# Ledger of designs, part 13: designed miniproteins, single chains

Each design is a single chain, and the fold is of that chain. pLDDT is the mean over its residues in the fold that is shown.

## One batch from the design tools (miniprotein)

Design m426
Fold by ESMFold2-Fast:
Structure m426 (fold): chain A 70 residues (1-70)
Amino acid sequence: SRAELLALVRAHLDGLVAKVRELAEAGDLDKAQAIVDGLRALAAQETDPELRALIEAAVAEMERIIAEAR
């Protein structure tokens, strides 16, 4: 179902945000940025506006985490 798909996407995005936070805290900003760049590319190819918005929100949070770790 769509609700199940949205729940799975949200869970995966939450996991990626947590990974970016771990990498930023470890000083591994290049790897953290690579995850962000990959999600930006995915968002650009996403035709579902709701899924795109979820990915873009995760990217925005990740960029904030990286900026604050600098």
Scores: mean pLDDT 87

Design m427
Fold by ESMFold2-Fast:
Structure m427 (fold): chain A 59 residues (1-59)
Amino acid sequence: GEIEELEKELLELIEKLSEKDPVVGKVARHEFEKMKEEGKLTKENLEKMIKGIKEALEK
């Protein structure tokens, strides 16, 4: 579904971020896992995190 597609995109971006900065990538991964555990993996939250990681990758 749409949430699964956004999760996949986010995980691919976290992998790219980890290649550029392993510490920041690890933090992003832990924040994703916390949101998943808390049931906060909404479309809005996933899109916000995706946007933030894309902006970080452009630096």
Scores: mean pLDDT 82

Design m428
Fold by ESMFold2-Fast:
Structure m428 (fold): chain A 66 residues (1-66)
Amino acid sequence: VSPEEVSAAARAARDAGATPKQVLAVANTIIRLGKVDEGAVREALLAAGASEEVAERAARAVLETA
């Protein structure tokens, strides 16, 4: 995963309503896995306190950047 891909994913999560803490969780998950995975991103958002609505919306937005 490139820094540009991580940055695009972080912006997509933020624009979908994720908090700074949740955006950081998304970025760390993508870096750890070396890829964008919608399920893993959604679980990271939920673990970071996102509602199911925000987690679904942000995970879809992040996947669209891949």
Scores: mean pLDDT 83

Design m429
Fold by ESMFold2-Fast:
Structure m429 (fold): chain A 56 residues (1-56)
Amino acid sequence: MLTPRKALELAKKAYEAGDLDSGGKHYMAVNTVCLAMNEPELCKEFRAFEKSINAP
């Protein structure tokens, strides 16, 4: 089973490759862990990634 950190890494790579299906799946997995506040350090990295892909 993928760790949340590995899922974040795979989400980043999938988005860079244009594979939005896989990227969205891994993104949702990390987002769920972040919402549960199980790994606050990972949540900070995830929020930075989320900001970068939504890029104002």
Scores: mean pLDDT 72

Design m430
Fold by ESMFold2-Fast:
Structure m430 (fold): chain A 69 residues (1-69)
Amino acid sequence: SAEAREHLEKAIEAAKAGDYGTAQVHLIQAGGLTDSPEVRRLLGEAYEALKAKDTEAAVRYAEEALSLL
C-alpha cells in the first residue's frame, strides 16, 4: 500500500539520521499495513538491526522491503 511505502521511506530516513526510535515506530507501522510475509520478515530483520545500532544493515533490509512494495 502507499501508506506502507511512506512509513518505510520515513523509517529509512530516520535510521540514516541516527533516530532509531522514529525508525522503529515507522517500521512497525509499515508492518501493520502489509500482508506480505517476505516484507514482514525483512521489516523484522531491519528492526533487529536498529536494536543492535547497525544502521547499514537496517537500511539494506528496509530498502529490500521497499523494493517488494
Scores: mean pLDDT 87

Design m431
Fold by ESMFold2-Fast:
Structure m431 (fold): chain A 88 residues (1-88)
Amino acid sequence: SNAEKARQEAESHLTRAKRDLEAAREDLVNGEADPENGWIYRFRALAHIESARLHLEKARSLLPQLTPDDQARFEKEIAELEAEIEKL
């Protein structure tokens, strides 16, 4: 069904957003451990954060195509990931 395809696409975007967020956190930790090269890690972290935000936006755009139960689950996960990004 179209809802099933939208769910799989939304899950793919959430997975990519989570990977980008993890990569951003790793870059920030590496930047603190290597202050002389911290600007490189900060630049990389910002790129990963922007990628994560774009994937969350793509997942959000698919919500109207999901079942009500899936929509509620994805809305919660998107909000949690957005809150995690805001803490960076």
Scores: mean pLDDT 91

Design m432
Fold by ESMFold2-Fast:
Structure m432 (fold): chain A 62 residues (1-62)
Amino acid sequence: SSALLAAVMKAIELGLKELTPEQVKKLALDMGFSREEADAIVEEIEKKGLKKVTIEQLKSLL
């Protein structure tokens, strides 16, 4: 997903090591992606039962 890739790259730029699903959604929206694309990323994180994700875990969703 282009939105997921952009969120991962932005998180790395900001020096973030872990993000909540809400933070990932905010990053995608801040980068100009749609709510639908941001919500799709959140759904993938929530399907794994995670309350927060590492950058490595987010990369595994690419």
Scores: mean pLDDT 78

Design m433
Fold by ESMFold2-Fast:
Structure m433 (fold): chain A 81 residues (1-81)
Amino acid sequence: SKLLEGLEKLREQFLEAVKNNDLKSARTVLGLVLAEAREILPPEEYARLEALAQEILASTDLEEQKRLALELFDRVLAAVR
């Protein structure tokens, strides 16, 4: 699926941005993922992803940011598959 491939690419871009301390790129990628999730997911599940994105952006722990980001991407990818 073109959508699945796009989301996997965004996941890689997010992890790369976080490793490089590129917060601008990380926020841009999260925004794109949330925009896509809004079209795919039920409102309740989308609200949970918005909450996860806020936790990612508020975290000062790189390992927690990675863990939460992987959870967010896994939830979106599961909805596409």
Scores: mean pLDDT 79

Design m434
Fold by ESMFold2-Fast:
Structure m434 (fold): chain A 67 residues (1-67)
Amino acid sequence: SAFELAVRIAARELGVPAETIRRLVERVLAGEISQEEAARELAELSGVPFSSALRTISSLVRVARAE
């Protein structure tokens, strides 16, 4: 799927396990956490700036919703 490919690309670019990124996006889709909360956690795990993590989460959520 486009979503699975996008998760794998993000995992490679950020150096974070794909399953960790997938779990964060799934929690956003389920309404358990906000995109900002998921982005904060991703930024802490990857070491990238919050703005970069937020862009990644927002893109992945958009791809998931388009499937």
Scores: mean pLDDT 88

Design m435
Fold by ESMFold2-Fast:
Structure m435 (fold): chain A 100 residues (1-100)
Amino acid sequence: MLAELSEEQKKKLEEAKKKLKEHLAKLVEEAFERELAATSDEAEREALRAAYEEQFPVYLANIDAQLDAFIEKHGLEAAAEYARKLGAEEAAELLEEAIK
């Protein structure tokens, strides 16, 4: 469990969280840009920008807590597999290192 990790394991977990946040931020930004590009109505575009600006910082702030909850429930190995399935290869490698 998280409280029982060594200092080296905690450092690897923090590096993994950083890489995961960078990867997820890119995916969310790409999804937003696609939706914005597909929207021809100016009022709808402004509503999308407003929603994105309000929700994106909240989403990022919760990633650490969400990952910690996932690890507590499913373990570091499951977290590494999930990160790999998301395409977050660097985060997955760091999570695998944190197991040791």
Scores: mean pLDDT 77

Design m436
Fold by ESMFold2-Fast:
Structure m436 (fold): chain A 74 residues (1-74)
Amino acid sequence: PEKALEQARNAAKAARDALVSGDEGTAEGFIKAARYIAKQHPEVSEEINRILQEEVEAGRKAAETRRKAALDAS
């Protein structure tokens, strides 16, 4: 289960980085990968989903801040 948790954590971080850069398609791919790992490993699925939610939330907040700054600068 530790290897699955590490793989999911890496996917969640990659999703966050993609969201921060505005690459929503790449982020969606990594989100699906992390969710797939959670489905295959129910013993750690809650922890994986928590990590994924935290990373995705952070990435979306950063992307929203960037969009608002761009609108204010226009």
Scores: mean pLDDT 81

Design m437
Fold by ESMFold2-Fast:
Structure m437 (fold): chain A 58 residues (1-58)
Amino acid sequence: SDEVIEDIAFEAALLAWIDGKEPTKEMVRKLAERRGIELTDEQIEKAVELAKEFYRYR
């Protein structure tokens, strides 16, 4: 669902901010795996784009 994608994106942005790096597909993929959520490649890409948006405006 879109809410799940946004949640993962937000967490990826937060972790990237703490680590001083930009959000990556690998971060999103690992977070989804950790939560037991299977995302399509398109959903992963969307989450990365959202995470970069969150990261840029924080």
Scores: mean pLDDT 81

Design m438
Fold by ESMFold2-Fast:
Structure m438 (fold): chain A 80 residues (1-80)
Amino acid sequence: SALIEKAVEEAKKELKKVVDEGLKKKLSEEELRKKLEEKAAEFVEKFLKENPDASEEEIEELIDKVKEKIEELFEEALKK
C-alpha cells in the first residue's frame, strides 16, 4: 500500500538519524533504545492522527515494519 510505503520510508529516515546521532554522541545502549522506542511510538501515534481512515491491516503492517526496523537498527548499533 502506498500509504504504508510512504510511512515506512519516513520512519526509516527518522530512525536512521536517531541511530547515527546516538552512535556519534556515544549514547548508552539504554539511551539509544529509549530514543528509538519513543520516536517509533510518536511516529505511529502521529500516523494514526493524520490517517484516521487507515485500515486495521495497514496499521498492523506499519507497526510490524517499524518494530522490525527498530530491532535491526538497535542490534546493529549494539554490535559496535
Scores: mean pLDDT 79

Design m439
Fold by ESMFold2-Fast:
Structure m439 (fold): chain A 65 residues (1-65)
Amino acid sequence: DVARLVALALIAVGYAIEDPSAEVRFEDGKIVLTFTSRTPEEEERARRIAEEFEKLGMEARVVRA
């Protein structure tokens, strides 16, 4: 519902303010988080964080720069 979507959006935006590698997008009524990594170590860390957001019901992706 709308209230849940707003709460998730605030969580995602709050995280992205502190992590410049993270981008928040809104597509088809969903919140999508994209993490950009430049090194293998950054990619591994980003994958772990992405899994936490997926657990909350958001879509999360890790891409290489």
Scores: mean pLDDT 80

Design m440
Fold by ESMFold2-Fast:
Structure m440 (fold): chain A 104 residues (1-104)
Amino acid sequence: ARYVALALVKFERKVTPEEIARAAKKALESLGAEILLENERQVVARFADGTEVSVTGLKNGEALVTASHEDGERARRVAERVALRIAEELGLEIKELRVRVFEV
C-alpha cells in the first residue's frame, strides 16, 4: 500500500505563493531532499528513503504539503517536518497545521 499525507499550513500572516515555493525549496534542500521540479508556486522533491514531497503555495496564503510513502506514519512525519521547516525559512509561526493521511 502507498500513503499520502496532506498537510495544510496557515501562517501567522498572509504569504504569497512565490514566497512559499522559495522557502519550501530551501527547507527541502536543508532536509537533504533532491529537488525534482520547481516553478513559481510549486516544488517537488524526493528523500533518499523514497518519500516524495510536493509543496504548493496557495492563493489564500496557505501552503499545501503532500508527502507520499509506503509507510503512512513516515508520510505524516515528513509532511509535518517539511511544514515546520518552511515556517522556519519564512521566519513565521504556524497558526494552524492540519494533517490527514490517506491510503491510495
Scores: mean pLDDT 90

Design m441
Fold by ESMFold2-Fast:
Structure m441 (fold): chain A 55 residues (1-55)
Amino acid sequence: PKAKVTPLSETKVKLESDGPVDVYDVDEDKVVTLPAGTHELDVNNVGGISAEAET
């Protein structure tokens, strides 16, 4: 799915996706699957996402 990432602060980003996105921690362990829509993520706790990011 496509996702838009918008910085909210030095430690927070807004993730807007058109489909489900898997979120991984810094050790590449899957943490959660987020549904399509708008979510707020802490960048210090996220190692990756399963979406094509557009800024």
Scores: mean pLDDT 70

Design m442
Fold by ESMFold2-Fast:
Structure m442 (fold): chain A 83 residues (1-83)
Amino acid sequence: MKEVKEELERLVREIVRELWNEDPEKVLKLSDEEFALEVFNRVPFDFIKKLVEDYGIPAPEILEFIRKVAIEERKKLLKENGL
């Protein structure tokens, strides 16, 4: 449980920084909900499936966790860039 959540958190933070490096204007323009969805769509389906089927974590809980981590990493990244 702890290890798989830490792995998901690392992956989400990496995806946020990858999105920023690819298109910072898009990252700035997206709402929290739209940004969380963009990040979620880049998480491997097999990993999400494992969390739901093997670990019994409800899909809404996974989505909310991804949203929380993605928004916090975006805020951190904006501060690092003087925004």
Scores: mean pLDDT 82

Design m443
Fold by ESMFold2-Fast:
Structure m443 (fold): chain A 86 residues (1-86)
Amino acid sequence: MSLREAIRAAVAALKKGVAKLPLSEAVRAELLAGLDSIAATAESVEQFEEQLAAMIESVAPRLTEDQLEQLQLLAVEALETLKRAE
């Protein structure tokens, strides 16, 4: 699998996870838009990780501790899957 295909797969998995989280419509829309941007612009695992971390930091003040923890777990799972791709 190419790195670009792996990034798209990681974004698709994150979108499915985000859709299941009990988030406000505004936060969900912002996260989905951010994930689309990451899929379009990230050219490396490092860029994906940095952009994903920045997106989570930007929404963190609007999340409960439980919502933030669930989002962080989804991010870790996506990153681990991506790091295993060539």
Scores: mean pLDDT 83

Design m444
Fold by ESMFold2-Fast:
Structure m444 (fold): chain A 90 residues (1-90)
Amino acid sequence: MERNRIIAELLGVPLPSRPLSEEEQAREMARLMLTQVPAALEKAREAGDEESIKLLERVKALLERLAAGEMSLAELQEGLQKLAEEYEKK
């Protein structure tokens, strides 16, 4: 609880006026992760890593849907699992 408050302050995320539900926390976490995606995409593009670019764009789409309330946390977990399986190279 105190840890999450300190992390939110360090990341510059506004603190909730009330305790967040697990679903609300997941949506806020998705929004925070989305702020990191542009930097990760730029690094992948600079490296010419087309596979990482595709993976990051698909992760971004899933996070955007969760943040917008268009999907559940369980659906995000399933989507991420499928992406992890596709990303694992032989």
Scores: mean pLDDT 69

Design m445
Fold by ESMFold2-Fast:
Structure m445 (fold): chain A 77 residues (1-77)
Amino acid sequence: GALEEAIATLREHGHELTADLVREAKRLAEEGDVFGAEELLGLLEIELAVLRIEGAPEEVIAALETALDEIRKLLKE
């Protein structure tokens, strides 16, 4: 799905720690740990801002934006 493709794109571009945080946030959201998932989403939003400032490839920025949106969908009732 879109989230798995986003994680793969992050890994392919060497953003392995970011990809691991996305996977962890997904796991927490799927387990119903809303607080834990939201905390990681906050860290990922900071990472997204940093990537934009550094001029990261548009594919990386789009992948992280997609990951954040997909995890937020998992947190909605």
Scores: mean pLDDT 87

Design m446
Fold by ESMFold2-Fast:
Structure m446 (fold): chain A 77 residues (1-77)
Amino acid sequence: DEALLEFNAEARRIAEELGPDRPEEIAEEVRRLGEERGLPVAGEAWAAVATRDEDAFLRALSELAGKSVEEIRRELA
């Protein structure tokens, strides 16, 4: 969880620096950060949020939680 907390803080900083008008660039940067830190699924989750790709976000949460996409959808509803 510590590595994930540090990643989330850095990803948020990237999003704040690039701003809301640059979602694709935010997605590229957070994917790269995720790969560099050994957290590729967390990087994909942030990229999905930035680009508003709901299906990609649910897939990333499924991998992180070890649950099916259907289970994640039920828990978030």
Scores: mean pLDDT 75

Design m447
Fold by ESMFold2-Fast:
Parts: structure tokens; sequence; C-alpha cells
Structure m447 (fold): chain A 85 residues (1-85)
């Protein structure tokens, strides 16, 4: 599910605890924390895999919130994957 994917990325890619994940109440909070963790780890030069992970996380959060459709999610993610690979 989208929810499982969001939680998986938050834990495995962004190093968020289950407590931190439970504490976020909005897409903006979740994205802000993920971006903060990425920049803390890599500084101003994010690896391509981290850029992809951040974009995928943002799109999944918006999908979960209902602000984009599944079709928009697939289209946008495919464009970013093509550009970063």
Amino acid sequence: SVEEEVRRLARTVFGMSDEEIAAVTSVEEAMGLALERAYEKYGHELPDDMKLALTRFALLLHLLAGTISEEQFEELLKEVEEELK
C-alpha cells in the first residue's frame, strides 16, 4: 500500500524512528524532516539515489493525501527516474 511504502522510505532511507513517523501530522512536516535528514547526511551535494528517494517520498505523500492521482504519480516519478539515471 501507499502507506506501507511511505513508512518504509521514512525508516530505511531517511532514518526516521516509528515515534518520529507517528509525530508528523502533514505532508509538509514529513517532507521537511526527510529533506533535513538528507542534507545532514550529505550536505549540499545529494547523491542521485537520494534525490530520487526524496522525490518518490514527496510524490507518495501527496498520493496518500489525495493531492495527486496515481496516474500523475507514475508520470512524474518516471520523468525523474529517467533524468537521474
Scores: mean pLDDT 79

Design m448
Fold by ESMFold2-Fast:
Structure m448 (fold): chain A 68 residues (1-68)
Amino acid sequence: SAAERRQQELQELLDYLDRLADRFGLTEEERKELVEDLERLHKEGAKKHVILTALSLKITGIALDRER
């Protein structure tokens, strides 16, 4: 069903976020904010590629802020 597919996509996005958070050494708070953003976008009906783009931009912003 569409609901099962949507739930599967959410799980795949959460798994991907976990791998990125580990790779970039994100704090527990940074990870939590990204999870909340992902879940909000998914609830609002955003497509997978839109969510992935938003996550990439957020992670890039966190990395840039650490360089300051």
Scores: mean pLDDT 81

Design m449
Fold by ESMFold2-Fast:
Structure m449 (fold): chain A 69 residues (1-69)
Amino acid sequence: MDIKEEIERLVKEARTGSTGEAVRAAQRLADLVIKEKNKEAIPALRELASTGSGPVQRVARRALEAYEK
């Protein structure tokens, strides 16, 4: 399965899912960047850090800070 399709699905879940589903989707995008070192998820995390719900923004911002270190 193409990683782009997975990222698009996770972004949709982070925007439209329940609070728990949205946070889990954002955390999975964070894991792609931090644990799997996949840079393709970085634009998605930046978008969620700016436009996501409060809990989703928090997850995305923490992931971007950890990546920049």
Scores: mean pLDDT 80

Design m450
Fold by ESMFold2-Fast:
Structure m450 (fold): chain A 88 residues (1-88)
Amino acid sequence: DEEKRRLREEIRRLMERNATDVQIDPTQTNLINTVLNLARQGRHDDAVQLVVQGMRNGILSPGQVRYLADQLRDEGHTDLADRILDIV
C-alpha cells in the first residue's frame, strides 16, 4: 500500500525534525529570527544573550536551541553556533 508507505516515511521525517526542531510558537519564531539577524550583523554577544533570555523565559527549548545552532552553522557562523550549544 503506497499510501501507508508514504505516511510512514512522512512520520519518520517529522520525528527526525522534532528531534532537532521543536518549533511551535510565533514568539519562538520571532526570537529565532532576531538571533539570526544579530548573527548576520556580527553581534554575536547580543545573539548569545538573547538565546540565554529565551531559555530562561521558557520560550526556547533545548531542541530549538540546537535547531538555531544548526541554522547558524549552515550560514557560516560556526563559532556562534558552538557558543549557543555550550548554553544547552
Scores: mean pLDDT 73

Design m451
Fold by ESMFold2-Fast:
Structure m451 (fold): chain A 76 residues (1-76)
Amino acid sequence: MGSGLSTHEAGGTTVTFKPSLKAGGDTEYLEVVTDDGQRGSITFNGESGEISGEAEGARAEALVAQLEAHYKAELK
């Protein structure tokens, strides 16, 4: 399991993200928000084992890509 993913930086933007863990169940969701209000999310589907990321804006896209790559690496 990954650990230490509390704050990320991309393009000089500091990001605070709040993991939104569903109470039990097979899907985990993590939301990312940049200082300028760009948003992204990562969804892990525990049933299929697939990870998907979505983002609005270049800063959020870069952060989502980093987190998605991290989770994919942890699952291999």
Scores: mean pLDDT 59

Design m452
Fold by ESMFold2-Fast:
Order: structure tokens, then C-alpha cells, then sequence
Structure m452 (fold): chain A 72 residues (1-72)
């Protein structure tokens, strides 16, 4: 059986992701802009944004910078 991350582990990983995105914002935006804009990729980005919003609500983390980068 696959063990899910604990809430504490999930929060720590999300906080690390947000901090890393904030630190490397321009590089991440450049990489995202280099990807082909397919409907499938756009759908995946929207699903990722929805998941990050759910994580903000569930774990009380701020993912604003990561979400803003994905919207660009």
C-alpha cells in the first residue's frame, strides 16, 4: 500500500516549493514560456493551480507566488 505524506511532511514540502519558486521566479517563467502551448498542457496547468489552492485551504500554506507563476 502506498503511504500518503503526513500533513506535516506535505506542509514542509509545499513551503519549500513556494520558497524555491519565489527565489527562481524569472527562471521558472522562462522555462514555462518555452513549452509548447497545447490544450493538454493548459489543462494540466489549470489542474495544478486547483490542487495548489486546495493545499492552501487544507494545510494553511501560502502558495500565491507558485500559482501566479503558473498563470503567466
Amino acid sequence: AATQLTPEQARALLEKLEAETKKNKDKIIKELKSLPKTPELQQQIQQRIAQLRAYEEKYGVDMSVTIDVLKK
Scores: mean pLDDT 76

Design m453
Fold by ESMFold2-Fast:
Structure m453 (fold): chain A 77 residues (1-77)
Amino acid sequence: MLREAAREAARRMAGVGQQMVPGAKVASESIEEEGNRVTVTVVVENEEQVVTLTVVLEMVNGEPRGVAESIEVRPAE
């Protein structure tokens, strides 16, 4: 359940990131599991900028819920 929710979140985040950054490619995608918590991080980049999207999901009463979300934009190196 939580892993499936994390994979769906990653797919949505990649799509959102690519819409935000024209011509962008998905540079990395990670899913980190720690007990009842999963952190999903997707990095999307182009020649001008890098966008890092992070969502934290936690299992509450048997259902996954989003407990934190962030978007960080920085210039490309």
Scores: mean pLDDT 78

Design m454
Fold by ESMFold2-Fast:
Structure m454 (fold): chain A 63 residues (1-63)
Amino acid sequence: MTQTEEAKAAYKRWQEEMELLDRAYREKRRAELVIEDDLTEGEEEALRRLAATAGVELTIKRV
């Protein structure tokens, strides 16, 4: 199928709507982690992989 401007607008709106719906669902499956120490790239990647495997959304905030 040929992509049109109408399809692009629909995709963007769908993405925004899915983000709002996902927030309500993921409140039960979300872990927020605020780390004052800087994580190594490997540690951050490992945490993201573990969270993805467990089906948990992990948010890491660096100070």
Scores: mean pLDDT 60

Design m455
Fold by ESMFold2-Fast:
Structure m455 (fold): chain A 103 residues (1-103)
Amino acid sequence: GMEEARELLEKARKLIEEAKEALKKGKKDEAIKKAMEALDLAVKAAMLGLKSNDIDLVREALEIAEEALKIIKEAGADNKTLLEAEIKVGIIRIILGVLELIK
C-alpha cells in the first residue's frame, strides 16, 4: 500500500545518503552496494505506485533511482552493474509513462 511504498522510499533515501558518504571516503564498492539497494527499493515503490495509480510516488521513486544511478556511475561500477542499474531506472520510467498515458 501507500504507507509501505513511502517506507521503502525513506529507506532508499537513507541508503543514498550512506552511499554518498561511502563514495566521499573512497569506499567505492560500499557506495555501489548501497546505491543498488536503494535502486531496488525505488523499483518496488514504483510498482506499488503503479498498482495504486499514484503518479507522485512513482516520480519520487524515479528521482531516487536516478540519484542511485549517478552514484553507481561516479563509483566506477563495472559494465554489468551499470547495465543492471540503467535497466532498473528504465523500468521506473516506463511505469511513469504508463501512468501518464492512462490518467
Scores: mean pLDDT 89

Design m456
Fold by ESMFold2-Fast:
Structure m456 (fold): chain A 108 residues (1-108)
Amino acid sequence: KEVESMAIAGMILMSSGDFDEAERLLEEGLRRDPNSSDVWTAMGRLYLEKGDPEKAAEYAQKSIALDPNNPYGWYVLARAYKALGDYEKSQKYKQKALELDPSLQINL
């Protein structure tokens, strides 16, 4: 789908350090479909890369509220809580991500 492709493109822009372009693309994705769990997940990842784990947690929570079966949404939430120093929540959300997709093999 179009907005899922925008989430992927946003993550590619993040890996090249183009955070402003990633944010603009993901904001456009949310304008087109505010219920895209994948776009909210990518926004959460963006704010982790920008060093804002509180916003990352907010966006990841929106993602999993829309689709509780999105493993990457749970993964971003786990990373956000680790950055906030809440290791108990981080481990809980990591387990949920791995339960949904064991191939993630995440060390948090």
Scores: mean pLDDT 85

Design m457
Fold by ESMFold2-Fast:
Structure m457 (fold): chain A 91 residues (1-91)
Amino acid sequence: MEELEKLEEEAEKNKLSEEEILKKLIELFKIDKSAEEIKEWLEQAKAGEEEGLKKVAEFLAKIAMASGIMTEEQMKEALEKALKKLKEAKA
């Protein structure tokens, strides 16, 4: 988790934009998705589209799993919980 801690320090110190943080996370965890694809999901999520919210949540869950923070089961549970809260907040 040393690389993740360094990214957090850099984000706080340099006030990195959401897009810059996404690019660094993709590079750090070798995610098979481009920053442009993640940005598109993020724009969909900001527009209140459930598909965008789901894809962003799945991306964050992959990072959490790759960083050793969560097991696959915990990741799935966290995704379901997050999606449920988002639906309740929108209602």
Scores: mean pLDDT 65

Design m458
Fold by ESMFold2-Fast:
Parts: C-alpha cells; structure tokens; sequence
Structure m458 (fold): chain A 91 residues (1-91)
C-alpha cells in the first residue's frame, strides 16, 4: 500500500506540472475549475496518507481510500486532457 501511495503522489506531481504548463492558455473559468480540482485531489492525498499511517484503520478502509484516490487521480488526468484540447482549439 505504501508503494501505491508513492506512485499516486508521483503521478499527481506530474499532473500539477502539466496543469501549470497549460495554465496561460486557459480561460479564467477553466483556470478556476482546474485549480479547484487540483486542490481537492491534494486534500484527498493528505487524508489518504494520514489514514495509511493510522494503526486503528482497517485494511479494508485503507484499500477503499486508495481506490477512491486512484479514481480521482484518473478523473483529474482526463480533466487536464480536456483543458489541453480546449486550449488547442482556440489557436
């Protein structure tokens, strides 16, 4: 599980970098939407790390949190790809 958390954090940092690179090409509304999605996922990752460090948390609770975080990360990836396509269409 710790290895999975490390991979999720690494992928999130990659997505943050991609988001920063496209930020100047986005509309104000798209920038606000993207920033909100990034902040929401960062909070989920912090909560996940705390849960994984909690000795009272069950293995099932930890597995569910990892799954939900992974799904949220995938959703952010597709969201950033959508923002990139919208920005490209304006050129």
Amino acid sequence: MKETLEKLKEKFEELKKEAEEIRPNLTEEEREEMERELEELEEFLEELEELLEDPEASPLEKARALTVTGISLAALYFSIERFKRRAERRK
Scores: mean pLDDT 80

Design m459
Fold by ESMFold2-Fast:
Structure m459 (fold): chain A 90 residues (1-90)
Amino acid sequence: NAEDHFLKAGGYFSMGNAFKDIKDYDSAIASYKKAIEELEKAIELDPNNSHYKDALAESYNNLGNVYELKGDYDNAISSYEKALAIYEEL
């Protein structure tokens, strides 16, 4: 069950990357947010899995990058801060 959520997160993460590459930043943001939701569910089911937490941090980092590319610096900083907080817990 945790693994199913993790795999679903991977799918949304890949969609986010694809939307970012074609400069559809709004769709990229939506896809990364869905990846984050699925990773949070995976972590709830398996809270000792550092791989899921690393993937969550990566998703926030990529979300921050897309906000920065869009010129939304406030949301970019917030997303980067969330990624950093997770990395500091690892």
Scores: mean pLDDT 91

Design m460
Fold by ESMFold2-Fast:
Structure m460 (fold): chain A 89 residues (1-89)
Amino acid sequence: VDELIEKINQLIEELLELGRELLKNYKDEEKLKELEEKAKEIEKEIEELLKELEKLLPDDKELIDELKLEVEEAVGLYDIAVGIAKIGR
């Protein structure tokens, strides 16, 4: 359980770092595509880990909801970064 939470937090940090890297390299179309693919993989892994965590902690809805909010915030920030990068091209 704790290991799953730690992994989710690590993936959130990786997604935020991809957003920063994307903004830094926004004119590099090849790099942009690479970063978008990595973000897609991270989002999928987070979704799978959250699903497993819900199975292990069916009574701990508050913790699950809090993690889901943190994930949504990170995804939202990444999507904003993608939007800014595409406009800046």
Scores: mean pLDDT 80

Design m461
Fold by ESMFold2-Fast:
Structure m461 (fold): chain A 59 residues (1-59)
Amino acid sequence: SAEEAARELGELAGVAAEEVLRRAHDPDKANLLGAGAAARSGKPELAGRATNELLRELG
């Protein structure tokens, strides 16, 4: 679900899931969150997967 993907991405990015969902309706903002999550967590594969799942659920 979008909520699950937002929670996963939010944990990696250090951002609340509700804020991730709010920003992620813009794909450019979702991709920036994913890039920030990858940099912050050191887990680019997990960040990319969560970002792609979130975009799939919202698209």
Scores: mean pLDDT 83

Design m462
Fold by ESMFold2-Fast:
Structure m462 (fold): chain A 76 residues (1-76)
Amino acid sequence: LSLEETKRAAVRAVYGVASNVKGDEVGREAEKRLEERLKSAQSHQEVADATKEVLIEAGVPESEATAVANAILRLG
């Protein structure tokens, strides 16, 4: 996937995972935080790193956040 497609996929994944673990409001907050962070992301690695950090901050277990970040990284 292109960098822009990977960013869009990461935003959708963060909303889905955070909403399932912590509820819709937390999912929306995590989605918004990731969108802001991704404005400056220049690589697939930076998108994956931001995704993991935002999920952990939202209260998603580190193991799940890491799995999502690794899936996002494989899209590049």
Scores: mean pLDDT 85

